# Designed miniproteins, single chains: the designs that were tried, part 80

Each design is a single chain, and the fold is of that chain. pLDDT is the mean over its residues in the fold that is shown.

## One batch from the design tools (miniprotein)

Design m2790
Fold by ESMFold2-Fast:
Structure m2790 (fold): chain A 89 residues (1-89)
Amino acid sequence: MDEELVKRILELADVIRFTVDGLLEAARSFYEKMLEEGKITPEEYERLMAEIDAARAADPSSAVERAIKTLAEYYGLPEEYFRELLEKA
């Protein structure tokens, strides 16, 4: 039972990371295209890239916490229960 829940947390965290990484990559490509088309300044582009890089750096630590919160809400169990399962794995 606990091993199955740990798998669910990790699987959901991976899906969240994949989705967030995909969104950040799409945003990066969009801003690069806007810069190439002259729709934003180089200074604006550098600021937006720094924001994407900061968000990307935070995502590896937040994906597991987001998965825990989602599963805790879905199963009606406390978040601490899922954190304890991960620590035992």
Scores: mean pLDDT 72

Design m2791
Fold by ESMFold2-Fast:
Structure m2791 (fold): chain A 92 residues (1-92)
Amino acid sequence: EIDELLRKAGKLRRQAVEKVLSGGPLEEAKKMIEEAHDLRLKAGELANSPEKVPEIRKEIEKQRENDLKALEEMHKQVEAIRKSLEEIRKKL
């Protein structure tokens, strides 16, 4: 079912963001994004003619790369905040 695949993909993307924001492992969050985009590709393949699949794959790959870059940036910001809080604690 296409709707079920898209729902699972959305849940995985949300879980990946929550994991990074909570200070969890970046690599696990990246795996969740990869799984989400695999599910989106399956949904696209089921919903579209075979001749359109390469175009859909290209778009999903672009979105995957953008999501991974966003996760890396969020992880970097969370680490910077953690270091700032540690410096404040050393002064107390």
Scores: mean pLDDT 81

Design m2792
Fold by ESMFold2-Fast:
Structure m2792 (fold): chain A 67 residues (1-67)
Amino acid sequence: GAPTRAQLKAFLERELGLPPDVAEWLADALVGRSVAAAMAILRRLFPDLDEARLARLEAALTELHGR
């Protein structure tokens, strides 16, 4: 199912090393969005992430949606 705000916050802290306040803000922006829409936002906010890291983020987010 769709990940909760709390699950998205934990994901962002773990995968991107974001501080809790930033992770909470970004989780609020991502909640209710598809994997594709969330990845579009992450690509825009983190343009310096390489394709390998973006692929790992997409895989981890897809797993989170499948739980």
Scores: mean pLDDT 85

Design m2793
Fold by ESMFold2-Fast:
Formats: sequence, C-alpha cells, structure tokens
Structure m2793 (fold): chain A 86 residues (1-86)
Amino acid sequence: MSEEELLKLVEERLRKYGFSDDIIKTVIDYLKKNKIFNTYHIDTILRRLIAFRPKTVEETIEILNSIKIIPGVPEVELNIDEPLFV
C-alpha cells in the first residue's frame, strides 16, 4: 500500500466514525509530519482516537502526542471492507 493510499484509508475511517474535517486534517498532518506510515502505529492511533472521541483540534493533538510510537514493530494488514472495531 502506498503512503498516499494509507492516508486516504485513515481519512475514510475517521469520517465513518463521525470525526470532523478539521480533526481528520489534524491527524493526517500529524502522520505526515512524524512520518508515521507503519500500519500497526496507524491502527493504534485510530483505536485511541475512536475510544477518546476528541471534539476539538487541541484535544486531538493531545491524544496524538500521548501515543507512544514503538519503532520496529511488524506491520498489520488494514482491511478496507471491515471496520477496525467490529
């Protein structure tokens, strides 16, 4: 999966869970800035955001900054046809 396809999948998942465009953009910008393209780290971030349901850009940044990204973990396959939490 390309980095661009992966970011599109993240955007789609966040929209499906009812996040605003401002929050989605904040998440995508954070992933790009920090070069987070490992699917395991992205799954962790998506799970944390869905659990906490941030309502503002500021809350979203706090949650993202609280997530400890561990280097060297194996990637996981992201299934487009099924939600991550079903």
Scores: mean pLDDT 72

Design m2794
Fold by ESMFold2-Fast:
Structure m2794 (fold): chain A 55 residues (1-55)
Amino acid sequence: ATPEEVAANALAALLQFKAEGWSLEDLRRMVRTLEAAGLLTPEQADAIIAAVEKA
């Protein structure tokens, strides 16, 4: 998978978790965990968090 595919899949999953009632704090923690693991760049992580918060 490309880094762009990983970021898109992460965003889709997090939007689903938000719809299921997961807290924004837990969703941010998941994104930062993926960033720490090297699966997302800091810029991708920030963009995903912003998109989830706005949705």
Scores: mean pLDDT 82

Design m2795
Fold by ESMFold2-Fast:
Structure m2795 (fold): chain A 97 residues (1-97)
Amino acid sequence: MEVVGAEGNYEEARAAARELKEKGVKKVAVGATNQEQRDLGITALFEEGLEPIDGGFDGKSAAKTAKYYGADGILVVAPNKEEAEKMKKEAEEELKK
């Protein structure tokens, strides 16, 4: 399962959504630090023609949502690159279980 992290701005979120699309991903669980970042991630995925699923407010919740609903990928959105990388690692660790 593909996991991509993005900073919480439109350009980075759209770039991450495009990366998932180019990898053949169609259904994506969105994990975010807050509702604003979640809505940004959902919007970016929708604009790239992907199916977003609300994955909650951390990487672990996003990974659990992805498994439960049969998502092909995960997008994690956070206010900065360090927090996005942290959430990405949390999602990847949960996927290994």
Scores: mean pLDDT 86

Design m2796
Fold by ESMFold2-Fast:
Structure m2796 (fold): chain A 85 residues (1-85)
Amino acid sequence: MTPEEKAAVLAVAGDVLLVAAIWYHQQGKRDEALDAATAAAGAYKEAIELDPSVLKHLERGVERARAAGMDDVAAILEKTLEELK
């Protein structure tokens, strides 16, 4: 697996984990939502370290979390985004 292929897989994993975080939040499972969001942030961070073009996936993830009304999840993703800029 090339670094670029690994970055693509990790970006998809981040997207899936963010969808899981949104689903947990909608179910009122806040701790699980925050855990999934933290895992999503970690996956995006590793992906961006391998391929900086993935940064746009994390930026879109922040927008999705905000659109879902998940200010705490958005804050976790934004902190990771600021660390990578």
Scores: mean pLDDT 82

Design m2797
Fold by ESMFold2-Fast:
Structure m2797 (fold): chain A 100 residues (1-100)
Amino acid sequence: MSLMEQINELLRKAAEAALAGDEAAFREQLREILRLMSQASPEEQREAFINLGITLQEVAKELEGTPLGELARELARIATEAAASGDFEGALRRMEELLE
């Protein structure tokens, strides 16, 4: 399995966990994604941040008005801004802080 295939599979699992109300699993899957992203090329990091932004925005929309939905919305915002700006290191750090 490629690095991007691993990230995308973990992202699918994170979304499923969030929609099931499993915040612990959601946070664990996202922390693993961030670890894999730290090892990725800049091109792979940009693609991963695009995919994170899209998926987490859908999670935030489905869970609107909940604390987990608010977390997903903030993570989606960071991911989308990183994909646009190229500040991948800053984004990884900020997302890790939110997942504590």
Scores: mean pLDDT 89

Design m2798
Fold by ESMFold2-Fast:
Structure m2798 (fold): chain A 75 residues (1-75)
Amino acid sequence: LEEGEKYLKEGRKLLEEGRYQEAIEYYNKAFEVYKDKDSEKAGEAYAHISQAYRKLGRRKEAAEYLQKSLDLFTK
């Protein structure tokens, strides 16, 4: 697996385990790999960060990352 795919996979596993803060860290690592190479995968990483913040009850951060994700998908 490419480095970015490994980070997305680990983030998904952590999200499923309820380890939301650690999932956010791995999705941020995935975003850094994809941000200049693949806007769709960068958007996917931000969408999952939004989901993790929603699970943590952090509604403002969840909304901010959802908007960032949508902006990447509409490029």
Scores: mean pLDDT 84

Design m2799
Fold by ESMFold2-Fast:
Structure m2799 (fold): chain A 68 residues (1-68)
Amino acid sequence: SMEGILAGKEGVRKGKGARDAGEALGNAEARQLGDEAYKLGTEGRKTGDLEKGLEGIRKADEAGSLTG
């Protein structure tokens, strides 16, 4: 779906940012969650799977809260 693609893109963007921030700050949990979000967001963006895209956003937001 278009919603899944857009959610996936947001998950990729936020997940990559959180992963990179976690790595820079030495926060392993944030880095791992950000990487998981990046993978889920990539799948959601490519397949249009809304649930995967939303899960990616959720994990990315959780990772972001650990670094910001």
Scores: mean pLDDT 83

Design m2800
Fold by ESMFold2-Fast:
Structure m2800 (fold): chain A 76 residues (1-76)
Amino acid sequence: AEEEARRHLAEGEAALKAGDYETSVEHFTRAAELTPDSELGARAYLLRSVAYLKLGKTEEADADLQKGQDILAKLG
């Protein structure tokens, strides 16, 4: 599960760099689902927030930013 999440995170980051924001969101969604309350999950939410901002989805971006920050705060 964690290795699969890391693969989705890497694919999402590649899509984000390529400007394929919709594909990026799909990969980050899968990574977050696989590792929801972990550092990896937090990273997926924070990167999905960036992708949502690029798509003009500010409400979804704000929700993901908050979720990612909350997870990181709980981890220390």
Scores: mean pLDDT 86

Design m2801
Fold by ESMFold2-Fast:
Structure m2801 (fold): chain A 112 residues (1-112)
Amino acid sequence: MVELGPEVQPGVTPDLTRLVLVVLGEGVLSLEEAAEWSIENARALAEKHNGVLLELTPGAHDEAAQAAALEKVREALRNKEPPVFVSASVADFAQAVRLAAELERLLREAKA
């Protein structure tokens, strides 16, 4: 299952402070199929909004790599760069929820 941020409608100014997270949980699709679909969608959104794509893959990366990716997101938000689009592929729904909570925290911190 895939969760995307709000879609940008025609004629609406994009919210350049918004981070779009694409999270795929395993249970409906295979991990490989889910990852490919999520990356493709996140890539299209990043290109459409002139954003930066960061990929978080908990099942394929260690915790240090995940922490480094999240730190890049935090740095981009702190520097007020274009919106960052993140594609996350997870093997466990609990990991997807944790990633979403971390990104929500970063968004609140950047706006505070």
Scores: mean pLDDT 48

Design m2802
Fold by ESMFold2-Fast:
Structure m2802 (fold): chain A 65 residues (1-65)
Amino acid sequence: SMEQLKFANEQIEALRRLGVLEDARFEGNKVTLTLRRSSPGQELHAAVQAAILREKGLEVEIEVV
């Protein structure tokens, strides 16, 4: 839904501000997050945000470069 996409965009923007996000792709109800190799703390933050997006009904895939 539009509401789910808006929420996802807000969370993605937060991950960009943390400097851990290399790319984000939307394919229908699926979000693919490409993360930079970073400190364990930053990777944990990204994993928590992915879990929140999944709870909102989005499919989330994480890739690390």
Scores: mean pLDDT 73

Design m2803
Fold by ESMFold2-Fast:
Structure m2803 (fold): chain A 111 residues (1-111)
Amino acid sequence: SESVTTNFNLGATDFLNGNYSKAKNNLNNALEQAKKENVSQTKINLLQTYYNLADAADNLENGNADNAVKQKNEACDLFEKLTKEDNYNSLLNSFGDKAIELDERVKEVCD
């Protein structure tokens, strides 16, 4: 999980700084590593949600607005479901402060 946590925190930092292309790559590395480690489906869904939001933001920045809107809506629907999971806050805290900062940004993006 150190590799997952490191790649997630790099991706979260890039997202918070508006570097969506780098955020997307680092979050994808975290997601693929999490799949290899057979982590919980809730953790995979969290990483998938943040990856999809970074991908949507990258597409919007590069002029692909139609794909960005669709990806954002799908990711925000998954995010809404995840925030209602009993273990969501403990999972978020396990990644650390950058995950908490990203969660607050994503709440703003999805409202």
Scores: mean pLDDT 85

Design m2804
Fold by ESMFold2-Fast:
Structure m2804 (fold): chain A 74 residues (1-74)
Amino acid sequence: SAVEQARKVAEAAVEQARAASPEERERLVRQVREEVEALRENKEEIAKEYGLSLETVDAIIEIAEEALREMERI
């Protein structure tokens, strides 16, 4: 499912951030922050484009936001 794929991507991003130098981590955090913002701004269009429910897109955003918070806590 899209939610399962989002969780795998989020887990990989967090692990990459843990292994990264402080400079690389800041770059990754900025990239993920931009992606989360884009998801929030384009939620309805993303739902249409990928054939997902708004509920599914909300779940993906929440997963991405939690991953971002975890990366920022490293």
Scores: mean pLDDT 85

Design m2805
Fold by ESMFold2-Fast:
Structure m2805 (fold): chain A 107 residues (1-107)
Amino acid sequence: QKQQLLQQSQQLLQQSQDYIDKGRKLIEEAKKALDEGNLEKAKNYAEGGRIYADRGEGLGQSSLRLAQQAGDQQLQQQGQQALEEVKKVRKEIEKVEERIKKEIEKK
């Protein structure tokens, strides 16, 4: 049972990290689109980044819960780190969305 919890926690953590990385890449693409003046492209990339950040957060929370049940301190720490990375991605998403809003409000 404990070994199964550890394996599931590790799999969810890896999936969480993959989604977080994909979210970061989409936010960088959104920033590039903003720099190019392409607001529609920037909005689409920002929306994609938010979706991936949400998925990464859910998977990270599930991984952390299983790591806590298994009593594995290292996996708990890695799960907490993944959730901190989600917070950073969310802050970058908010900055990009604010920039998009300001550009739309420019007449």
Scores: mean pLDDT 88

Design m2806
Fold by ESMFold2-Fast:
Structure m2806 (fold): chain A 72 residues (1-72)
Amino acid sequence: SPPVPESVNVSKDSNETKRRFVYSVTGYTGLTDEQIDAILKEADIDGDGIVTIEEFRNMDIRKLKEAVEKVT
């Protein structure tokens, strides 16, 4: 299996790459592609389209949950 990426590009990376990235940081399983995209867009605070694993881990979990709820 390929290693977990240290960063993800929200617009360019595959849905599988994004899903593995989110799973590696959050431990949440069963997320849809739409929920994963919502989480990553919320994590991309500076709007550059790049989310690093360090930035993702330092995010407010409340904001992540709110992003998921908006697309669920």
Scores: mean pLDDT 73

Design m2807
Fold by ESMFold2-Fast:
Structure m2807 (fold): chain A 73 residues (1-73)
Amino acid sequence: VRAIEEELEAEARENADGGREFVRELTRRLLREGYGLDEAEVEALLARMEDPSLPLTPAVKEAEEKILAVEKE
């Protein structure tokens, strides 16, 4: 228990230097575990969320279709 709290504090320190990696890792886990996306689909979707001017790739389209399928169930 105490060791886990110390690990969370270490993650908070890294978040202070730049929370983007921590937030991205958490988002990746949610997309993979919640929506069943592949790592390639998750990375393509996250890249497009950060820069919406990026072209739609097949990976992004498949990721969006999987999200819609889960949400409709």
Scores: mean pLDDT 68

Design m2808
Fold by ESMFold2-Fast:
Structure m2808 (fold): chain A 60 residues (1-60)
Amino acid sequence: DARTLARILEEAVREGRSARAAAERLRKAGVNVSQTAVSRALDAVRSGRMTVDQAVLAIL
């Protein structure tokens, strides 16, 4: 869900986690997203192209 996506993306950005680790965390939380989608979202947030909320909407 959107809240779980936002929380895990914020955590990954703040703690410098990899897209693979973030995707695994999401899968364990019941969110089925590809590592590629998570990688693109993290790159967009880290580069300032998107907020976390915008990246969540792009994935969903």
Scores: mean pLDDT 80

Design m2809
Fold by ESMFold2-Fast:
Structure m2809 (fold): chain A 86 residues (1-86)
Amino acid sequence: GDLEEIKKGFSVFDIDKDGTVSISEGLAVVQDLLRNFGLDPNAGYQPQLKGLVKMATGREFSDADVENKEILAQKLVDAYNELMRE
């Protein structure tokens, strides 16, 4: 179910312009994903977040990737584009 939640999250954003999602849009998706998975976006990054994004996107994320919201957003945007292409 997690894969479809990520796809749905990104699909709410305007990607029609060039078939891509911006980092700003990705940051909003990160907050929505945290909320949807029962994580507090204000509590900082949870260890569970790495597991959830790896399971949902099939991509490995490091601690640095998930600790920085901008890097996490970029990684999620990249994974989303790959998922939509597949």
Scores: mean pLDDT 60

Design m2810
Fold by ESMFold2-Fast:
Structure m2810 (fold): chain A 95 residues (1-95)
Amino acid sequence: SLEEELRKRGEEAERLLNDPDEEKKKKGELLVAEVVRRHEEHRRATEPELVEQQKARLREEAAKAPAEEKEAAEAKLDELVNAAEVAKKKIEELK
């Protein structure tokens, strides 16, 4: 699952951050930032109020982005919306 993959990446990132090699430390920092961002986005997709705030931000960024970057920004917005819908349906089924 995505959550298991993010946890494994987080553990790998912590190992890289403890390495004396500067390049490995930088890779660890980037992995930590990516894991934290993805985990937070996945969590926020479950919470309606935070989803709406994130939608507003992504819509504004998409509107200001050049045409090439606009598709990527819109894809992120669609992923957030779809993740929230899937999470809601799973919670409803568990009731």
Scores: mean pLDDT 72

Design m2811
Fold by ESMFold2-Fast:
Structure m2811 (fold): chain A 106 residues (1-106)
Amino acid sequence: MEFDEKELKEKLDEAIKAFAEEKYDEFVELLKEIMEEYGEYEKAQEYIYALLGAIRDELNPELLKKIQPIFDKYLPDDFFETVDLEKVNELTEEFKKKLEEYKKKA
């Protein structure tokens, strides 16, 4: 199935902004919405994993407890055997750059 990659990117951008502004409850809800709408698409899973990689160094234990069930529900155990890790790493760096830009504006 084709999905709207532009709409996914816009929702991911909103999630990055919410995280940068320390609106973690809004971030968790946005992540749930993204996973519910796009989580079954392999390409969307790459974007979602890249987002999690971008925020990894800033994850506190409370936020991790909220995110982990979402990750476990939508990313299959074999995800790491099928995902394009080079592409995910490039997307992770792009998301890290956006996160830094939003933090400077907050």
Scores: mean pLDDT 74

Design m2812
Fold by ESMFold2-Fast:
Structure m2812 (fold): chain A 62 residues (1-62)
Amino acid sequence: MAERWARAGAASGSSTAAASAAYELAKHNDGPGKEGALRAAEEAQRGADAREAAERSWIASQ
């Protein structure tokens, strides 16, 4: 389980790093709840994409 990797992603504050960490955690879950973990990783990825779009919009408005 990539728990250390998930913590590192969260600590970095990067939305992409956090989403990648969640996805890796879901990939290494081969027991019960794997579907739930994958779903959570997909939601995290969507959140990261939305945040990245917002940051790009802010930069473009300079």
Scores: mean pLDDT 60

Design m2813
Fold by ESMFold2-Fast:
Structure m2813 (fold): chain A 64 residues (1-64)
Amino acid sequence: TALEDARRLARLMRKGEIDEELSRRVGKAVGGNIKKAEEIWRQAAREEGVDPEELAAAVANASL
C-alpha cells in the first residue's frame, strides 16, 4: 500500500539511502490528492520517527 511504501521510504531516508522507484510509486499512488498524501506522509513519519516534511522532500527529490 502507499502507506507501507512511505514507511519503507522513511526507513531508507534514515539510512541515507534513496529508492527512486519506490519514491515514484508513493508519489503516483497519492496522485493529485494532496490531503491523502499529507495523511500518509504524516502517519509514516510518525511511525518511523522522521519529519513528514523531510519525507515529502525525499519523494520530490527522487521525482526529478
Scores: mean pLDDT 67

Design m2814
Fold by ESMFold2-Fast:
Structure m2814 (fold): chain A 90 residues (1-90)
Amino acid sequence: DLDISVLLTGASAMLSAGKSAESATDEQKEQTVEDLRKFSKILRELGLEKAAELAEELAEQLAKTTDPQEFIKLLVDGLGRIIDALVEAE
């Protein structure tokens, strides 16, 4: 019985922020990548391996992305997959 509502709320907040951003600054990009890496570590510690893998993959993709529009698209799509994995893990 894992209460993942806090994790879902955090992921949903990041998704909403990503959707509202027309372009990401370099500082915002670096912070988002670090937040995703920390999130992946927390997910692994909780035994949520699928969600952790998705978060790690997203962080790597975002770290390599130089185009602001592609960054936002990857963030929105990736967070959606993480949220779906968390819902499946109830």
Scores: mean pLDDT 72

Design m2815
Fold by ESMFold2-Fast:
Structure m2815 (fold): chain A 92 residues (1-92)
Amino acid sequence: MEKEKKEELKEQLEHALKVAPKILAEAEEALKNTDDPELRELLEEAIALHREMVEKLKEALEALEEDLEKALELLKKMKEELAPRYEALMKR
């Protein structure tokens, strides 16, 4: 059970980290093509938030190699810290 959960989480984290650079590239391209100052600020905040998420996902993946509980704790902290910021961004 523990081994299966660790492998599933590893696959999920690796997939998220593989997709993240494409999402960042698309957001950065949108930023280059906008002349709206408000949209530019929103995109810059979204890019910064997404980069912070990628960094935390990498930390969780590294922790997962040795400690499943530590990886889960890092992911929980990431969600608690970033989810309110994503919600605030989506309401703008």
Scores: mean pLDDT 80

Design m2816
Fold by ESMFold2-Fast:
Order: C-alpha cells, then sequence, then structure tokens
Structure m2816 (fold): chain A 85 residues (1-85)
C-alpha cells in the first residue's frame, strides 16, 4: 500500500500506488455521480494525488504524504459503501 511504501522510503512505489488509488476513486465517482459532480470529484482527486506525489518524494514530508493518502483511502471507502447501498 502507498502508506507502507512512504514509511519504507520507497517514493517510486508510493507514487505508483497513489496514482492507482486516484484512478480507482475517479472510476467509482463516475458510477455514482452525474457528469457535473463526477467532474468536480475528479478534479479534487487529481489535486490530492499531485500533492501526495510531491510529498512522497521528500522523506521529511512523510507525515503530510500519509495524511493525504488517508484522505484518498477514506474517499474510496465512502464511494464503495455508497455503491453497495
Amino acid sequence: MAIEAIKAGDAEKAIEETRKLGKEIKELARKLHDKEDAESAEERVERLVELAEEYAKDPSKRDEAIAIIELLEDAKEKLEKALKA
């Protein structure tokens, strides 16, 4: 997972996992929301992924990277729960 990769200092793996998470969230948003809401959600996800990638490259910003990835994971869980309801 992306958080484990950051804790291990593996920025490349953390970035790969974060990008994968972002793609999964965008896919879920398209299934749940109308076009306008899905586009808004995609913009927010892309911004969070970009910030997580930036922070993942710097070991001193590890906690900030983890916090952003946790926000992305929470968003995914909420969208998956909504689809199952």
Scores: mean pLDDT 78

Design m2817
Fold by ESMFold2-Fast:
Structure m2817 (fold): chain A 73 residues (1-73)
Amino acid sequence: NVGMLTDTRKILEDEMKKIKDDYDTKINNATNLTKVDKVSGTKKKNDILNDKKDFDKKGDEGLKTITDGIDGM
């Protein structure tokens, strides 16, 4: 059981890294947009940052749930 939860945590961590890398690419693209259209680029960047923050929070909650499950066994 502990091994299965540890493997699940690693899979979640790997998938979270892929999604975070995608967010970083989108943030960089929005930052580049601010050089041409500061208002639209700033809004898009903030929208992406807020979405990434929500994703990070949910991911951290998921990882905590798995870790608590391991500790509770």
Scores: mean pLDDT 79

Design m2818
Fold by ESMFold2-Fast:
Structure m2818 (fold): chain A 82 residues (1-82)
Amino acid sequence: MAEEEQKKAEIEEIKKQARELQEEAARGGDLEALLLRLSEIAEKLQKARDEGLTEDGEEELKKIQATVKRIQEALAARAARA
């Protein structure tokens, strides 16, 4: 029970961090700092997946992973233009 609630809270935290990073990336923040934070979020996402989730949790992680991938592609495009 407590572990299930903790995992749900962790997923919500990762989702919030991904959203904040996406907003900052859209505002033209520092590329190096954004890439570092993206890496941190990706590691947290992978750890959550490794812990094994219910189908509902997996669906939520897939949505966050798609968001992270979009941010990664946008930052990679910015790096290529530099």
Scores: mean pLDDT 76

Design m2819
Fold by ESMFold2-Fast:
Parts: structure tokens; sequence; C-alpha cells
Structure m2819 (fold): chain A 97 residues (1-97)
């Protein structure tokens, strides 16, 4: 659907932006490949949107190093199951260190 394409492209663009900003091309490509597979497996527009919202929050709040991109994405990906509060994201991201 157009909505699926839009939400998917937004998340993929955010990963590209983040990986360029912190000079982590290899990590960014791995995350994008994973997103391509999630799309094939039938993730919904709402799930992609929730992942993007969680990732945007993490990137805004925390200083992301190249080695942190996969960690940040993994925490954000938990929002695919259900919306996470900012406090839940904070606790999960800090625990993941």
Amino acid sequence: SEELDREYERLKAKIDELSKKVNAKEQGEKVKAFLDRLRELGLTPEQFRRILEALDYIVEKYEIKPEDIVKAFNVAFLAAAQPLTKQQIDELYELAK
C-alpha cells in the first residue's frame, strides 16, 4: 500500500541519515537489509511508524556512536509489538548498554 511504502521509506531514510551522521555505513546497511526482510514478512505501516518514533526519540535523547546504531534500532524495534512510553524506551536502552 501507499501508506506502507511511505512509513517504510521514512524509517529507511532515518537509518541512512543516522549512519551517515555517525559514519557507520556497514551497520546502516545491515539494519536496512533487516528492514527489507521485515517488509517481506508483512510488518504493517503502524509497526514501521512506531519503530521510527522510538528511534527518533533515542537519537534525540542519546549521543549515538557507530557501535550504538544496531543497539538503538534493536530497542526501537521492540515498539513494533506495541507502543512504548518514553520511560520504557529509556529503561530498555540503558539496560542494553
Scores: mean pLDDT 86

Design m2820
Fold by ESMFold2-Fast:
Structure m2820 (fold): chain A 100 residues (1-100)
Amino acid sequence: FEKAKEELYEVYKKTVEEIAKILEENGIEVDYELLELQIENMKKALELAKSVEEAAKIVKEALDQLLESVLSFEKNEEAKKKIEEVVEKAKKEIEEILKK
């Protein structure tokens, strides 16, 4: 259970950092203070989760909200596609963690 929470946290952190890099490469300023706060809040949320399924749901919902936010303001189609691919890959990694 604790290993699954740690793996879910690492998937979220890696995904958010990859999205930040894609945004920067496309000339969009990233608020790293907000990014660090969001990563820290995710770690705390996962520590409070009562099951692996609850932890996975928290991460998936956060990634979906992040994707919706990006799609709502970003007009660069290449950046959108790369971010969608990164989020899809993260969701597949979460499903693999749930199968363990």
Scores: mean pLDDT 79

Design m2821
Fold by ESMFold2-Fast:
Structure m2821 (fold): chain A 80 residues (1-80)
Amino acid sequence: MDEELLEKITKELKEVVKNSSKEEIIKKFVEKVREMLEKGIDLDKIGEVLSEVLKLIKDEDFREEIILAVVEVLEELKPK
């Protein structure tokens, strides 16, 4: 179940990275990270998906912008 979701999200993010504006890419990463968190997916697995997709981005400054946007979502996690 979780692996099918992770593969689907990974494919969607790879397509967005290739075919979308920088603003759309950031929005999609934030959306998919939230979706994975809401479904109770482990942070380690989320990190693996992000790492696989981010390595396709050659613009290092843009990659950092995506990471910062994702970190803001992770900071919204309940302190429990």
Scores: mean pLDDT 78

Design m2822
Fold by ESMFold2-Fast:
Structure m2822 (fold): chain A 58 residues (1-58)
Amino acid sequence: SLIDLLAARLVAAGASPETARRMAEAAMQPGATLDSIARELGLSRETVRRLFARALAV
């Protein structure tokens, strides 16, 4: 699934498997933003941004 693929890339970017899964699921929610994901996971916006930037870099 798209969530599984994104979670795997987030792990490669340095997230724990649990954090990666939660971030991938949160990102698939309608209207998800870096701020909403950061608040939901209790992470800084900058941490979420950096992990997604690394995960999506090819």
Scores: mean pLDDT 84

Design m2823
Fold by ESMFold2-Fast:
Structure m2823 (fold): chain A 81 residues (1-81)
Amino acid sequence: SKEDIEEAIKLLEQKKYEEAVEVIRKLAEEYDPSKARSPWEVMQGGPYLRALDLTEKAAQGDEEAGKEAISILQGILDQLK
């Protein structure tokens, strides 16, 4: 949901990467590309999986990956507004 995306962005901005991973993982699971057959569904899920990977890297000390994850999630959120 929009609220979950906003929460993930907030957690990433606060550098609470472990909590952000949990929120983004749930979003990625709901939009699993392996269950999608249309290009639209694949595109919808792909950004969440990319954001998840980047957030996991941020949790390991890659702060630039965390900033990229915020950018991806903000892009998704802007499409929902």
Scores: mean pLDDT 74

Design m2824
Fold by ESMFold2-Fast:
Structure m2824 (fold): chain A 76 residues (1-76)
Amino acid sequence: MVEKLLKVTGADEEQLDRAGLGLAGAVARGDALSVERVEKIGPTTVIVKVVAPDEEGLERAKRAAEEAGGAEVEII
């Protein structure tokens, strides 16, 4: 089991919302076990905590957030 913080940056709030849907889909598929918003650090930038069963699941969750709306996602 792995736990990481993701910094998610969208061009706008709609892109952030789509990234959130991508993460919710990752939880539904079992790629992630949980996703929790930790902090909003900018108008279109949030820090989320992701818990995944393994590093591959974490990578799939990160990709799901990126692909859902084109948001920039960084593991910190």
Scores: mean pLDDT 85

